# Ledger of designs, part 26: designed miniproteins, single chains, continued (4)

Each design is a single chain, and the fold is of that chain. pLDDT is the mean over its residues in the fold that is shown.

## One batch from the design tools (miniprotein)

Design m12880
Fold by ESMFold2-Fast:
Structure m12880 (fold): chain A 96 residues (1-96)
Amino acid sequence: MLVEYFEEFAKLVLEIEGPEIEAELEEGLERVRASVERLKAENTPENRAILERMTELYERAVKRVKELLEKGASKEEIFKALAEIEAEMTAEWEAA
């Protein structure tokens, strides 16, 4: 699920920012896949809790971006949301 939510998030970001960002999103996807594989390989209760929190975070990110697009939000509002989401994701991965 986590990788699937990141893929959906990446598709939304690609639609917003354009094709120039595609390579960076693909690199991000590979990093997420590697992190998920590492956490699953050790399969501790702590690692499962991390995967659950990250999955919820990415699911909320996808929902937030979709809601902004559905409302016809401005580019400035969407970019602000993306920056906040990126900061949250980075902080959560660093805390893991």
Scores: mean pLDDT 78

Design m12881
Fold by ESMFold2-Fast:
Structure m12881 (fold): chain A 74 residues (1-74)
Amino acid sequence: MNKIAAESLRRLAEVTTNPEAQEKAREAAELAEKGDLDEALKKALEAMKLSDKPIEATSAVMVVMAAKVDKEVD
């Protein structure tokens, strides 16, 4: 899940036009790749709040949440 979460966050960064949201999405992607899902989710939510792409932002956040839940049920 971590790689899928990171990929979704990178796509959010690519499609978002707000520079602050782009930076937060990129940081969230890096954190997700490192397995720091709590910090990745926090930054993903900040990116979603600032993003002009609500569908892509919501999708990326949901993937990070799914990765976090998957880690907890193992």
Scores: mean pLDDT 78

Design m12882
Fold by ESMFold2-Fast:
Structure m12882 (fold): chain A 99 residues (1-99)
Amino acid sequence: MREKLIEEVIRLFGELLGEKAAEAVRKTIEELKPSEEALKELLEELRRLLELRKKALASTEEAKEAIKKAEETNKKNIDGVVEAIVSMIRSIQLSHERK
């Protein structure tokens, strides 16, 4: 189960933020070793973001251009994207470690 969750999380990050982000997520998961519960929560958040992106892309030309610019910025600022991903995974993991 855990390996399938990790693979799906990496796949969705790749779809949302590109291949370099997917590699960063893989390394972060190997370092932090998040629980299955944390991985499930991360996966649900990624699915939510993907749905929001899909809805925005189906709306106005302004929304499409905004998403395109964000994706271009993320590709150029991969270090910032990596830091954001690490922070998000760590935050989710800490949430699941606390009662």
Scores: mean pLDDT 71

Design m12883
Fold by ESMFold2-Fast:
Structure m12883 (fold): chain A 81 residues (1-81)
Amino acid sequence: SALEEELLRLLSEIYELVRREHPELEAQVFSLLTQAYEAVKAGDLASAIAYLEQVRALLEEAGDERGVALVERAIELVRQL
């Protein structure tokens, strides 16, 4: 669906931001984003949101307001699926 395509684009954008700006978080965020996407594919939207909220918390702790906004948008898209 168009929403799933936009979600994948946002997850990719979040990953690239973390890889560039917060390399210490790269492995953990990659794992959480992968689990979120797998949960979406399984139809477990609640688990997908929980994984994305963990990414949001990591970026909030890092002070990355742009990263937080991207994750919040991804959570909103998952809620629309």
Scores: mean pLDDT 90

Design m12884
Fold by ESMFold2-Fast:
Structure m12884 (fold): chain A 73 residues (1-73)
Amino acid sequence: TVPVASAEAKAALRAALKEKKNEKALKEAELIEKLKNGFKKEEFREWLLKEFGLKEEEVEKLLKEVEKEVEKA
């Protein structure tokens, strides 16, 4: 099943980060998962602004980081 190894590694990272209660890292993992499910970049930007109250610059940085992860995986 696709993507197995990369998704499992990210799931393990989420589990480890929950122990430290790092919300930002958990949100990042969720964003990567949503992008892999075919989320549109524009919808993603609006969702981040509305749901998390992030500034446009923060959203742009986060989207680029997530795109890098998805592109590599």
Scores: mean pLDDT 61

Design m12885
Fold by ESMFold2-Fast:
Structure m12885 (fold): chain A 88 residues (1-88)
Amino acid sequence: MLKATSTGGSVRKGNHRASAYAEDAEAEEGKDITVTVTGVVFSNGVRNIATKQVTIKDSEKEKNATVSVQAADGTTLTQTVTIKVEKL
């Protein structure tokens, strides 16, 4: 069995608070793993969310996924989530 785990983070830029994360995912050996990456920005009481799906191929052990979310003031915050695949 293959298991994908993620290391996300959070950052502040001025009045913007941003976080990014991915859900853990599992697949059978020899199969690609699809992981959903979510980015969130909080600004002046407004929450903006963006999601994207990232496919990690059976030959890959690690993948960096970027997600960009635009805040209410038009500022775009880009965050990187590192996804690692381990054989269990």
Scores: mean pLDDT 75

Design m12886
Fold by ESMFold2-Fast:
Structure m12886 (fold): chain A 88 residues (1-88)
Amino acid sequence: TELERLRELVDLAKETLALLQEIGKTTDPSKEKIERTLSLIERVEALARELGIVVELPDLPGLVALYRRLQEILRRAEERLRELEREA
């Protein structure tokens, strides 16, 4: 179950980062794409907290800061996933 949750976190984080990159390249991103991206960010942060992966960036909530935060969550999630797979 924890292994499955880590895989879900990795997949969601990758999807969220891809959407943020698309938004960054677009001068006028659609409202639907923005809303979907925000929803995914909330899910990624909730799952990361549930799994004990906490990245605190207390200041400057900008798109670039958010991107860096999500990259760090993904990195830590992938590390824990590899650790659990090695225990087999």
Scores: mean pLDDT 76

Design m12887
Fold by ESMFold2-Fast:
Structure m12887 (fold): chain A 55 residues (1-55)
Amino acid sequence: SMEEKEKEIKGLERQIAELREGLASLPDTPENAVLKRTLEEAIEGLKEEIEKLKS
């Protein structure tokens, strides 16, 4: 249903917001480069899931 899709999208948007906060809190150092990349890739994956739900 549309209501169930909206709830799932909002849940994914909250996860993206939490990951973005985590990413923003990390110092821009070489030691964090892999972790930052992993978080960025996770955010992109969640964005793709939202687009699939909107389709």
Scores: mean pLDDT 86

Design m12888
Fold by ESMFold2-Fast:
Structure m12888 (fold): chain A 99 residues (1-99)
Amino acid sequence: SGLDDFFARLEAAIRAGDADLVRRLLDMEESTLDYYEGLIETGSDAVRERIRGELERAVERYRELLELAREKGLPEDLLRRMEELIERYERLLERLDAL
């Protein structure tokens, strides 16, 4: 899936210590979050249940990759951005659970 391909690329960038590539990949996530917001607001129940699994997987993968990024000594600004992305994905899940 596109989600799996994205996280594989992010993991490879973190393992390589390529902070500039990590920044570029995280910049792409703004469009991804806007996409999920739109699906929650306008989607059918079937669409919302599909994206629930995608959001849960994104939270799990980001938590794993945040720990890897800390171990690899990535810059604090990137660690903070990853923490903020986890919080944003968790808020989307909370919003789905409230429906």
Scores: mean pLDDT 88

Design m12889
Fold by ESMFold2-Fast:
Structure m12889 (fold): chain A 99 residues (1-99)
Amino acid sequence: MITPEEALRIVREGSFEEVKKVIDEIIEEMLKNPERFYEYLDTLERIVDLVIERFSKEEAKEFLEYVINKLKEMKAKHPERQEELDAFINYLKKKLEEL
């Protein structure tokens, strides 16, 4: 089980491939622990900002597209979270356009 603190450490220090794996683990935790959904969503937002700051423009674009696709898959399986997921997807799309 990945903690928010461990996820943020890996994003600050790890490789691009390790960061993508962290996203898969965060998404899995959000699905397994719906009571902690907003905690992991906040962590995911912080990860996005760190990736934009740390990695190349091309890697940041790839990462944002990866996260958007994962959130779309989650939205399809969990329509009760549609409003929150759509808001975050729109936020990421705006960041992607600015890159």
Scores: mean pLDDT 83

Design m12890
Fold by ESMFold2-Fast:
Formats: structure tokens, C-alpha cells, sequence
Structure m12890 (fold): chain A 95 residues (1-95)
């Protein structure tokens, strides 16, 4: 179900944040790959056409970018990540 896939994505997001806090970029990359597979599964099942599911995915995308911005040492990368996070949150709020 979409609820089960979203719950797994939230679990992976928590692991992603912990990997970034630990400086473990290899682990963070592995987690992002797993998340990408689940996002593709949601898209293939048509769940991205559901506004409630899309809202949760946009909020998850915002949290990924916020975490990247918090751990980026490049000011331009951090600024871009913050802008992408803000846009995702604005899109979620409009749903």
C-alpha cells in the first residue's frame, strides 16, 4: 500500500539524516538509492497522482534537501538545496 511505502521512506529518511550527521556519505548514498527505488515503485503504481500521497512525497523531498543543506560545506550547494526544500514545502502547502 501507499501507506506502507511512505512509512518505509520515512524510516529511510531518518537513517539518511543519521548517516549525514555521522559523516558517512557512502551509507547516505546507499540509502538514497533505496529511496529512489521506492519512489519509482510509487510512481509505477500511480500513487503520485494522489494529492495526499504527493503532499507526503513533497514534504519528504523537502526534508532530504534540508538535510543536504545542513551538511553541505559549499555555500552555493547549500543555498540551492535550501531553495529546493522551500519550493517543495510550498508545493505541498498548495495541495
Amino acid sequence: SAEELLAELRRLLAEFKRALEAGDWERAKEILARMDELLQQLADQGWVEDPEVLRELLLLQAEIWEAVAAHSTDPEEAARARALAARARAQAAAL
Scores: mean pLDDT 86

Design m12891
Fold by ESMFold2-Fast:
Structure m12891 (fold): chain A 100 residues (1-100)
Amino acid sequence: SKAEEYYERMAEILRKYGVPEEVVEMVRRNEDEGFERAVEILREKYERGELTDEEVLDITAELQRLMAEIVIETSEDEQVIADAQAALAKIAALEAQRAA
């Protein structure tokens, strides 16, 4: 149930920034092709000046946080969970530096 909530939050972020619904649904199904297409679409939007540097940083941080949370909820590998927790701590530290 928690993993489904995190995938729904990722879907909301992708929709907010104009990723097409077919790509959003692939991400919701945890399809690698969906993640690759979403990243490509966001990169192209950034290159066209449709996304600011701040928006790209915010999108990247939130998506990385949600992916780490999904790994923590769904993985049975202690090392994989530990790596995801370390990633969350790094994201929090970088966000604290940006907020200061």
Scores: mean pLDDT 80

Design m12892
Fold by ESMFold2-Fast:
Parts: C-alpha cells; structure tokens; sequence
Structure m12892 (fold): chain A 97 residues (1-97)
C-alpha cells in the first residue's frame, strides 16, 4: 500500500528530524531529507486525492522544519538537494490536485 509506505517514511523522517534538532547532526538531517524525498515521490503516485493532499501537507510542514534546521546547523549539499527535490514534488502534486 503506497499510502502506508509514505506514512511510514514520514514517521521515520519526523523521528530523524527530532534527533537531528537535539544533536545538531548533519548526518541525521541528511537521512531525514532522503526519507522526505522518498515519501514525496510516493505521494505523487497516489490516486486517492484526499490522501495525497493530506500527505503533501505533512511533507510540506516537515520540509520547512528541515530547511530551518539546515540554516541553524549549516549548509549540506546532499540535504539541500533532497529538500529541493521534495519541494518540487510537492509543487507538482498540488498542481495536479
């Protein structure tokens, strides 16, 4: 189930972001960004528009948290790339809703 897979990735990203914030870890932030990008890619495959909208909204919130944390911890190329890719996926998804 694509919805369950996306929700699992979102929960993993939330846990990683919480830990990254406490430890100021670039590695944990990078892992969180990867999970957010994977979840965003799955969200684009959703045929249930209501579920897609809800998942995209959760991803948007988490990406903003990741961007804020990236500004606090300092730049990381892989994290910035993944955040950018996830933002693009959300924008595309919202245009097709």
Amino acid sequence: DIIERAQRLIREAERLLRRARKTRSRNLLREAAVKLTEAASLALQLTDKAAQQEILARLDRLIREAEELLREIGPDFDTEVNIGMAQLAIAVGRLTL
Scores: mean pLDDT 87

Design m12893
Fold by ESMFold2-Fast:
Structure m12893 (fold): chain A 92 residues (1-92)
Amino acid sequence: MEDQMEEQRKRLEKMLEVIEKSVKEGTSVDKLIEELGKLGMPQDLLDQIRKALTITGSYAGAYGILKEEAGRLGDSETVERAEQLIREIAER
């Protein structure tokens, strides 16, 4: 059971890294969604992220969705990192 929680936490961290890389490199929305899907993100969350990016042009929405999932899984470290990245986008 503890190993399953650790696996979920590592998956969320990889999702966060994929979004950060997309922000830094200007990766297409389609490629970002594909990479997040490969990490096991549910289709409904992928659809929400796609809509946030295509409507607002802001990655803050993607980080917000990931933060909510991390919070549901009790991953406080990923929540804090997502909050930091949202603030960094808002300061630009």
Scores: mean pLDDT 75

Design m12894
Fold by ESMFold2-Fast:
Structure m12894 (fold): chain A 73 residues (1-73)
Amino acid sequence: SEELERALKTLALSTDRRALVEAARTILERYPEHGELALQAVEAAQADEFSRELARLVRERDWEGLERLEAEL
């Protein structure tokens, strides 16, 4: 899916934190079978504190945590 490919590229390449959270939410909601690919993309990106927290929330499938993280941006 073009949407899935775009979301995965966003997670790997984007520096826009809002776009990163939105892409992670899209994958977990519409493509939950690809959650492991989303996690790998986040972990392969820059190893900053934000990316580590995003990876944790994706791994745990914590929708409320993703919403809170986005609200702090």
Scores: mean pLDDT 78

Design m12895
Fold by ESMFold2-Fast:
Structure m12895 (fold): chain A 89 residues (1-89)
Amino acid sequence: NSEIERLIRLARESLARGDIASALDHLIEAMRIELSLSNLSPEQRAQLEAIIQQLEELRDLVEAGKISQEEAKERLLDLITQFSSILLR
């Protein structure tokens, strides 16, 4: 899906600029689009739900100032990689 790929690219670009909030917004939007598609297996859906949970936890940590920008960036890059792996199945 080209729109999902575009949003992932925008998330990576936002992270490169240190814009964690924009990166989170782009990733959440990409995952919402994927979840709206009815072609996911139950296992893929559970994996996407787990990534959304991790994104929400990361947002809370960033808002509370309990995580460094570098650690937040590393976690977001890992979550983008996991999401991309699901899309390539």
Scores: mean pLDDT 80

Design m12896
Fold by ESMFold2-Fast:
Structure m12896 (fold): chain A 80 residues (1-80)
Amino acid sequence: DEGTVVFIAIGLLIAGAEYMAEVAKDRDPELAKEFEKIAQELKELYDKFRNGEISVEEAREKIDELNKKMEELWKKFQEI
C-alpha cells in the first residue's frame, strides 16, 4: 500500500544520509553534519507519518525535498 512505500522510502533515505555522513566526516566534517541533519529530518518525518500527523501526499513532498537536498550536497562533495 501507499503507506508501506512511504515508510520504505524514508528508511532507505535515512540509511543513505547516514552513509554519506560517514563517508564525508573525515574530509569535510561540515558537509557530514549537513547529511546528519537530513537524516534527523527524515527520522522526524518517519515519526510524524507513523503518528498520522502527516498525509501520504505531504510525506511524498517532504521525501522529494530532502532527496533533492541530499543529491545537491553529494554533488558538492564530489566537486571537492
Scores: mean pLDDT 85

Design m12897
Fold by ESMFold2-Fast:
Structure m12897 (fold): chain A 84 residues (1-84)
Amino acid sequence: MEIPRIVQDTLDRASQLAQNAKTPDEELQAVQAVESAGQVAEHLGDREGLRRAVEVLDEIASLAKDPEVRERARELRRRLEQRI
């Protein structure tokens, strides 16, 4: 099943933000983008979008230099994984 365009586009943007982040605020923006996309995917019952959101959060947790951003990404991952 294809991920809705709005969810996919937002998660692709979050991944790009994570890879190009120069500051903790930019790293946090990546987490916030995934949180927004995850809420839309959950509302739509989009299990593929939720799985993709978990993958992007794992990427953010591995790339982020700020420990607080890493922990926030891991906590959000746990919450979204429970809904798959």
Scores: mean pLDDT 83

Design m12898
Fold by ESMFold2-Fast:
Structure m12898 (fold): chain A 84 residues (1-84)
Amino acid sequence: SAEELRERLLRLAEENGGRIPAEEAAELIRRFLEEQGAPEGAAELAAAALDRGRRNGGVLDLEEARELAEAAGVVAEAARRELA
């Protein structure tokens, strides 16, 4: 779920002094969305996470991670509606 994705991103922040490695965040987002049947959305949001990280020395802040988790939830919901 999007909540589980958010919790994983928060744990990465705790382990890394309040910053989330963009590459690890991108991989978590990609896997979550691929599991939800949204591979195109997975590629787009993973790329967005990496782009945000590139601007900040390879890390995301908590607000950026929260926004990406919310976006992933919306994409997952849309994919579920299409498959239903």
Scores: mean pLDDT 79

Design m12899
Fold by ESMFold2-Fast:
Structure m12899 (fold): chain A 65 residues (1-65)
Amino acid sequence: SAKEEVLELGKKAAAKAAKLYEELFGKPATATAEVLDDETAKITITVGDFVLTQTLTLEQLKRGL
């Protein structure tokens, strides 16, 4: 389904973001992906008390791979 594709791509984006922030900050980083609809995902990155949130479209998620 479209939501499953968004979730899979969102999880890949979240994993890449977590790794990037972990390397940049030298601290454990976690990131989660949430499906908002068939075309959008919300990515939340947490490093200590620092939290970033970004909403990405399906097209942006595909280009970010």
Scores: mean pLDDT 83

Design m12900
Fold by ESMFold2-Fast:
Structure m12900 (fold): chain A 81 residues (1-81)
Amino acid sequence: MKKVVKISHLALVKLTMETLDKANEAVNEVLEKVSNAAYVGTFGNTAVIAFGSASREQLEKDIEFAKKLADKAEVLEEKEY
């Protein structure tokens, strides 16, 4: 069956870790566990990941998972369509 997936909720999240290596480890864990996450970039001990979801509830759950992996997490942008 063909299934249309609508991404109606987006968030851009910055994760801060102790080191660049730990930031990359956190990114890899998020990308493995979250189906609609996209890697944006890393600089120093920070990583930026874009999250997409068809529901706010799933988006919030995915962001909370990422926050648990980081020493500090900041939502840089959030948009609903």
Scores: mean pLDDT 79

Design m12901
Fold by ESMFold2-Fast:
Structure m12901 (fold): chain A 70 residues (1-70)
Amino acid sequence: MAEAEEALARVAAQLATGREQWAAAPEEERARARAEFPPLVARDVEEAARLGPELVELVRRSAALLEEVL
């Protein structure tokens, strides 16, 4: 459970930071985030898969929510 808890904390922290930064970000920063988002999500899904299916589902849900914002 420690690995799952750490991954969940990272996702939550990234989400909170992302919302605040996204609201204040200039256009060039947002364009960069859109370009970097897919490879970061792919990497997080692969890492989550090693920890368990519950984490993979959480990462996918978080990614879908962020894709709506981007």
Scores: mean pLDDT 68

Design m12902
Fold by ESMFold2-Fast:
Structure m12902 (fold): chain A 57 residues (1-57)
Amino acid sequence: MQQVLQQAREDLERAGRLGLAGDFDGAERLWEETVARLARAMGISQAQARALLTQLS
């Protein structure tokens, strides 16, 4: 579980860099992929995963 959360943080950091570079589509795609991946890994809903990611950022 901790490794999954660490990977999610790294993915959020990458999404932030894409947004800063003007790649908003890439940033949004990575964000949604991170939400789906976290939800699957933790066995929770995408809404719960999104709330959890908000706590990490």
Scores: mean pLDDT 78

Design m12903
Fold by ESMFold2-Fast:
Structure m12903 (fold): chain A 98 residues (1-98)
Amino acid sequence: DALRIFLEAMLELLRELGLVSDEEVAEFEARLDALLADPAARAEFREAARRAAEKLRDTDPVAAALAEAVANDDAAAVEEVLPAFREELKKKLAELEK
């Protein structure tokens, strides 16, 4: 559920930014359902999120907080941090496009 909320929010953000097509979103949603049905994949994702949180703590505290919430399977914390993460990611992407 924390993973689902996070991944669905990321898919929506990529769609809003025009980085993925509606067809690619449908493919990603099918893959998301498969990922969420696989306990080993969920465990690997949570472990990756925990490592990301530790690495990002000093450089990107918003991304670190989101990764920590995902690692802890804390859906409420994911929902709380997502709006700030989306805004910071949009700003960073706009800076890269010049």
Scores: mean pLDDT 77

Design m12904
Fold by ESMFold2-Fast:
Structure m12904 (fold): chain A 81 residues (1-81)
Amino acid sequence: SEEAIKKLREEGLKKVDEIIAEYKQMLADGVPEEEARKYFNKKLQKYIVELIKKALEEGVSPEDAARIAGEIANYAYEKIK
């Protein structure tokens, strides 16, 4: 449903903002960029897999689930430039 897609996008962006904040805090605390980046990538990948599973369970098509996941992942990578 359109409501399910909207909710998934809103929750996804909120969760990704939390992951981005953790990454930026690691850098501020002096964690090496390579280590912080590995943590960020692992956390983001785990969340994206969970997001896709949830979308499919809620009746979202595989194509729409992949599209939403891609949009959210792209948002995350753009924010850590």
Scores: mean pLDDT 87

Design m12905
Fold by ESMFold2-Fast:
Structure m12905 (fold): chain A 91 residues (1-91)
Amino acid sequence: MVNVEITVTITVKGVKDGSKLKITVRVYDAETGELLAYKTFEKTVKAGDTITVTLRIENVEPGRKIVVEVKVYDAETGKLVASKTVEFTVE
């Protein structure tokens, strides 16, 4: 068993200064679809800002394939502004 720290960076474009964004992060097993971690938070941004999300998952088996999905929504309209998905194998 290993501990995994995941850092995902996403740049937001096409938003106005002072926009409130809702960031949703889902971490799940690529083979089973099991949800391993879920995080949601809000942030007020300016156009072109970079959002960095750090997640820690403890006691993960080596060789497990993990998908990290980050979705960024406008908190007022619910419109999807940006998304990023990364996949990796635990070593």
Scores: mean pLDDT 79

Design m12906
Fold by ESMFold2-Fast:
Structure m12906 (fold): chain A 69 residues (1-69)
Amino acid sequence: SLKDKINQLFLEMARLIEEARAAGREELAQYIVDKLNEASIFYAKSDDLEEALKKIEQILEEVRRELAA
């Protein structure tokens, strides 16, 4: 389901926060926390699950780009 896909993306962001903290990258961990909160607020206010999924995927891609920098 779309909800299961969205939940999987949130779990991936949570794992990235833990990995950043384990690596001593506290500023990166806080950045990911802020992005997770942004995604969570958008999801909570969204009436369109497909649009919410697309937006959350975009947020996760922003996180992945920051990890690569």
Scores: mean pLDDT 85

Design m12907
Fold by ESMFold2-Fast:
Structure m12907 (fold): chain A 87 residues (1-87)
Amino acid sequence: LQEELNRLQAEYVKELIDAYNNSKTDEEFDKKYEEIKQKVREELSRRNLPQAAEEILKVLDEAYKKIKEAKENGNTESFTVDSVKLE
């Protein structure tokens, strides 16, 4: 279970990074982020794991904030999973 949840978290963080790298504007990135959040909710609801959904969404929210912060500071480098790692 924990290994599977860690893999799902990494996959969704990768989707968020891909969304950032493929978005030309903050508005486009925000829209893609909302789509990713819906995917997390649907996937984990289907698995009967609502608490895991909240944990993954928390990690995504923290990654999203870090990406926004880095973009504001002029960082145009493509992000990786390690670049948005919480620790």
Scores: mean pLDDT 73

Design m12908
Fold by ESMFold2-Fast:
Structure m12908 (fold): chain A 91 residues (1-91)
Amino acid sequence: MFTDYLVDLSRKFDEIARLAEAGKLDEAKKLFEETMTDYLVNFFKIPEEEAKKIAQEAADLFVELVRAGKPPYEAIKEAFDFAVKKAKELR
């Protein structure tokens, strides 16, 4: 269900933030990319190939922001907003 999906999404973002805070940035990037790809396909109905491309760009932004010293949860929010904006432009 939609509501259950949002709860699972929140839990995944908590895990991504935890991995980034622990310095496991490669693992955090991979989980963010997988999470965003699933979100864009299931919620925005973006074709899988386009969703994967947007998720990869968002994951790269997330890593760049964390490396620049932005707190992981703020980096997740900014990268998520970037992905959503890109998805809306495909409509």
Scores: mean pLDDT 82

Design m12909
Fold by ESMFold2-Fast:
Structure m12909 (fold): chain A 99 residues (1-99)
Amino acid sequence: GAMASLTPLQKKLLEWIDNLVEYLMKKKGISEEEAKIFKEIATYIVSRVLAGEDREKILEEAEKFIKENVSPEKQEYFLKLVRSLLDAIEKFIADEKAK
């Protein structure tokens, strides 16, 4: 088979996520480990949105991952970030498809 390559949309989304993670580390003081967890969640959300999965299902799975991998003190912060991230990803994909 042909070598798998990222679509321009997937590449733009992943680059945007990398920039957001850098911003959160610099401005919100999240640790490298927390940044890694966030990037894993963000990559999962991108793959599920592109697969056409239901928003509520994506949020439930992301919430489970956060509760298992993020300290209790930061769980609410990460849950808010994930909801905002899902909104931003859905809007980005919708805007690109409308062009």
Scores: mean pLDDT 76

Design m12910
Fold by ESMFold2-Fast:
Structure m12910 (fold): chain A 64 residues (1-64)
Amino acid sequence: SNEEIVQEIADKLELDEKLREEAIKYVEGSNPREAVTLVGDFLRQKGENPEKVKQVMMEIYEKL
């Protein structure tokens, strides 16, 4: 599910609970691959390191 995708990304990046919840809502209704892309864009907008986000997104894409 998209929630599980967001939770795995959040765990790898050690995101706080609030940012995790916002990311889950942001990707609601998207397909799984689109959800990964949208989470990456959301986290970069929130100030997460772009290189770390890209690395985690690539790891998640490989599992899909």
Scores: mean pLDDT 81

Design m12911
Fold by ESMFold2-Fast:
Structure m12911 (fold): chain A 110 residues (1-110)
Amino acid sequence: MALPAAPTEPLSSDEAVKYILELAKASGLNKVTLHIEIRDPETGEVLAEGEIEIDLNNVTNVVGAKLRILGLLLDAALKSPKERSIVEVTVTLKETGETFVLRVELVKPP
């Protein structure tokens, strides 16, 4: 499968999770380790960072990975001083060394 084109518009949190999983699937690997770094593009501050292992042949593991990615996005939203912010999400596939950059709109929960 070809790698998905980089999005030109900011993604919602749900769209970002879907895109990140598509990147993992496009690797052709059964197990992928993602290094995810979320930064404020205006200040360069790291709002959240984590490493997530995905076993693409294990449905329960894939669901757990989705929740962990959402948790990083939520942590970044909570650390942001703004109720709504556009952040830079850098995703590195550790097995291949490929790096992808996404823009994601985060909304702090009420």
Scores: mean pLDDT 80

Design m12912
Fold by ESMFold2-Fast:
Structure m12912 (fold): chain A 68 residues (1-68)
Amino acid sequence: SLMDRMSAKLEELSGLADTLDPERRREALGIIREAAKRAYELYLKGEPEERILSVLDEAGRRVRELAR
């Protein structure tokens, strides 16, 4: 389901954030929380699945950049 896919993506990103130093972890968690809120807002508005998941994919790209 869409909810399962969203949860899996968010869990993966949270796991990555846990491997970062405290400052980068704080920034990563901020990105993840903002993306989760945005994705749920789009879900409630009935936006297409592809658009909702693209928000989480972009957040994932930003979090992975912090890990470099």
Scores: mean pLDDT 86

Design m12913
Fold by ESMFold2-Fast:
Structure m12913 (fold): chain A 86 residues (1-86)
Amino acid sequence: MEYKVEYKGATDEGYSATGKRFTGKAESLSYVRDENGHLVSIGEIRLVITNENGEVVATIELKEGATEEEVLEAIARARAAIEAAA
C-alpha cells in the first residue's frame, strides 16, 4: 500500500502529489497559519491509497482548511483500518 497526500490550491485546476508523509513544509502544500498558530490548508486536500499494482483502492477527501494535524490523523486512521483488514 502507498499513502499519498494530494492538494489542490485555490487557483489550481488539478491535484499535486506531496508524497506519503506530511513533513510541515507549509509552502509546498499551500498552508497558512490561523489565529491560533495552526497550519491550515488554503485549498482542497485528499488522501489517496494505492495498492502494489498502482490501483487506487480508496480516496479520502479532507475539508478545505484542514490542519496539518488532521492530515496526519487521516493517514494514521487509514493505515490502522488496512492493517486491521489484513
Scores: mean pLDDT 59

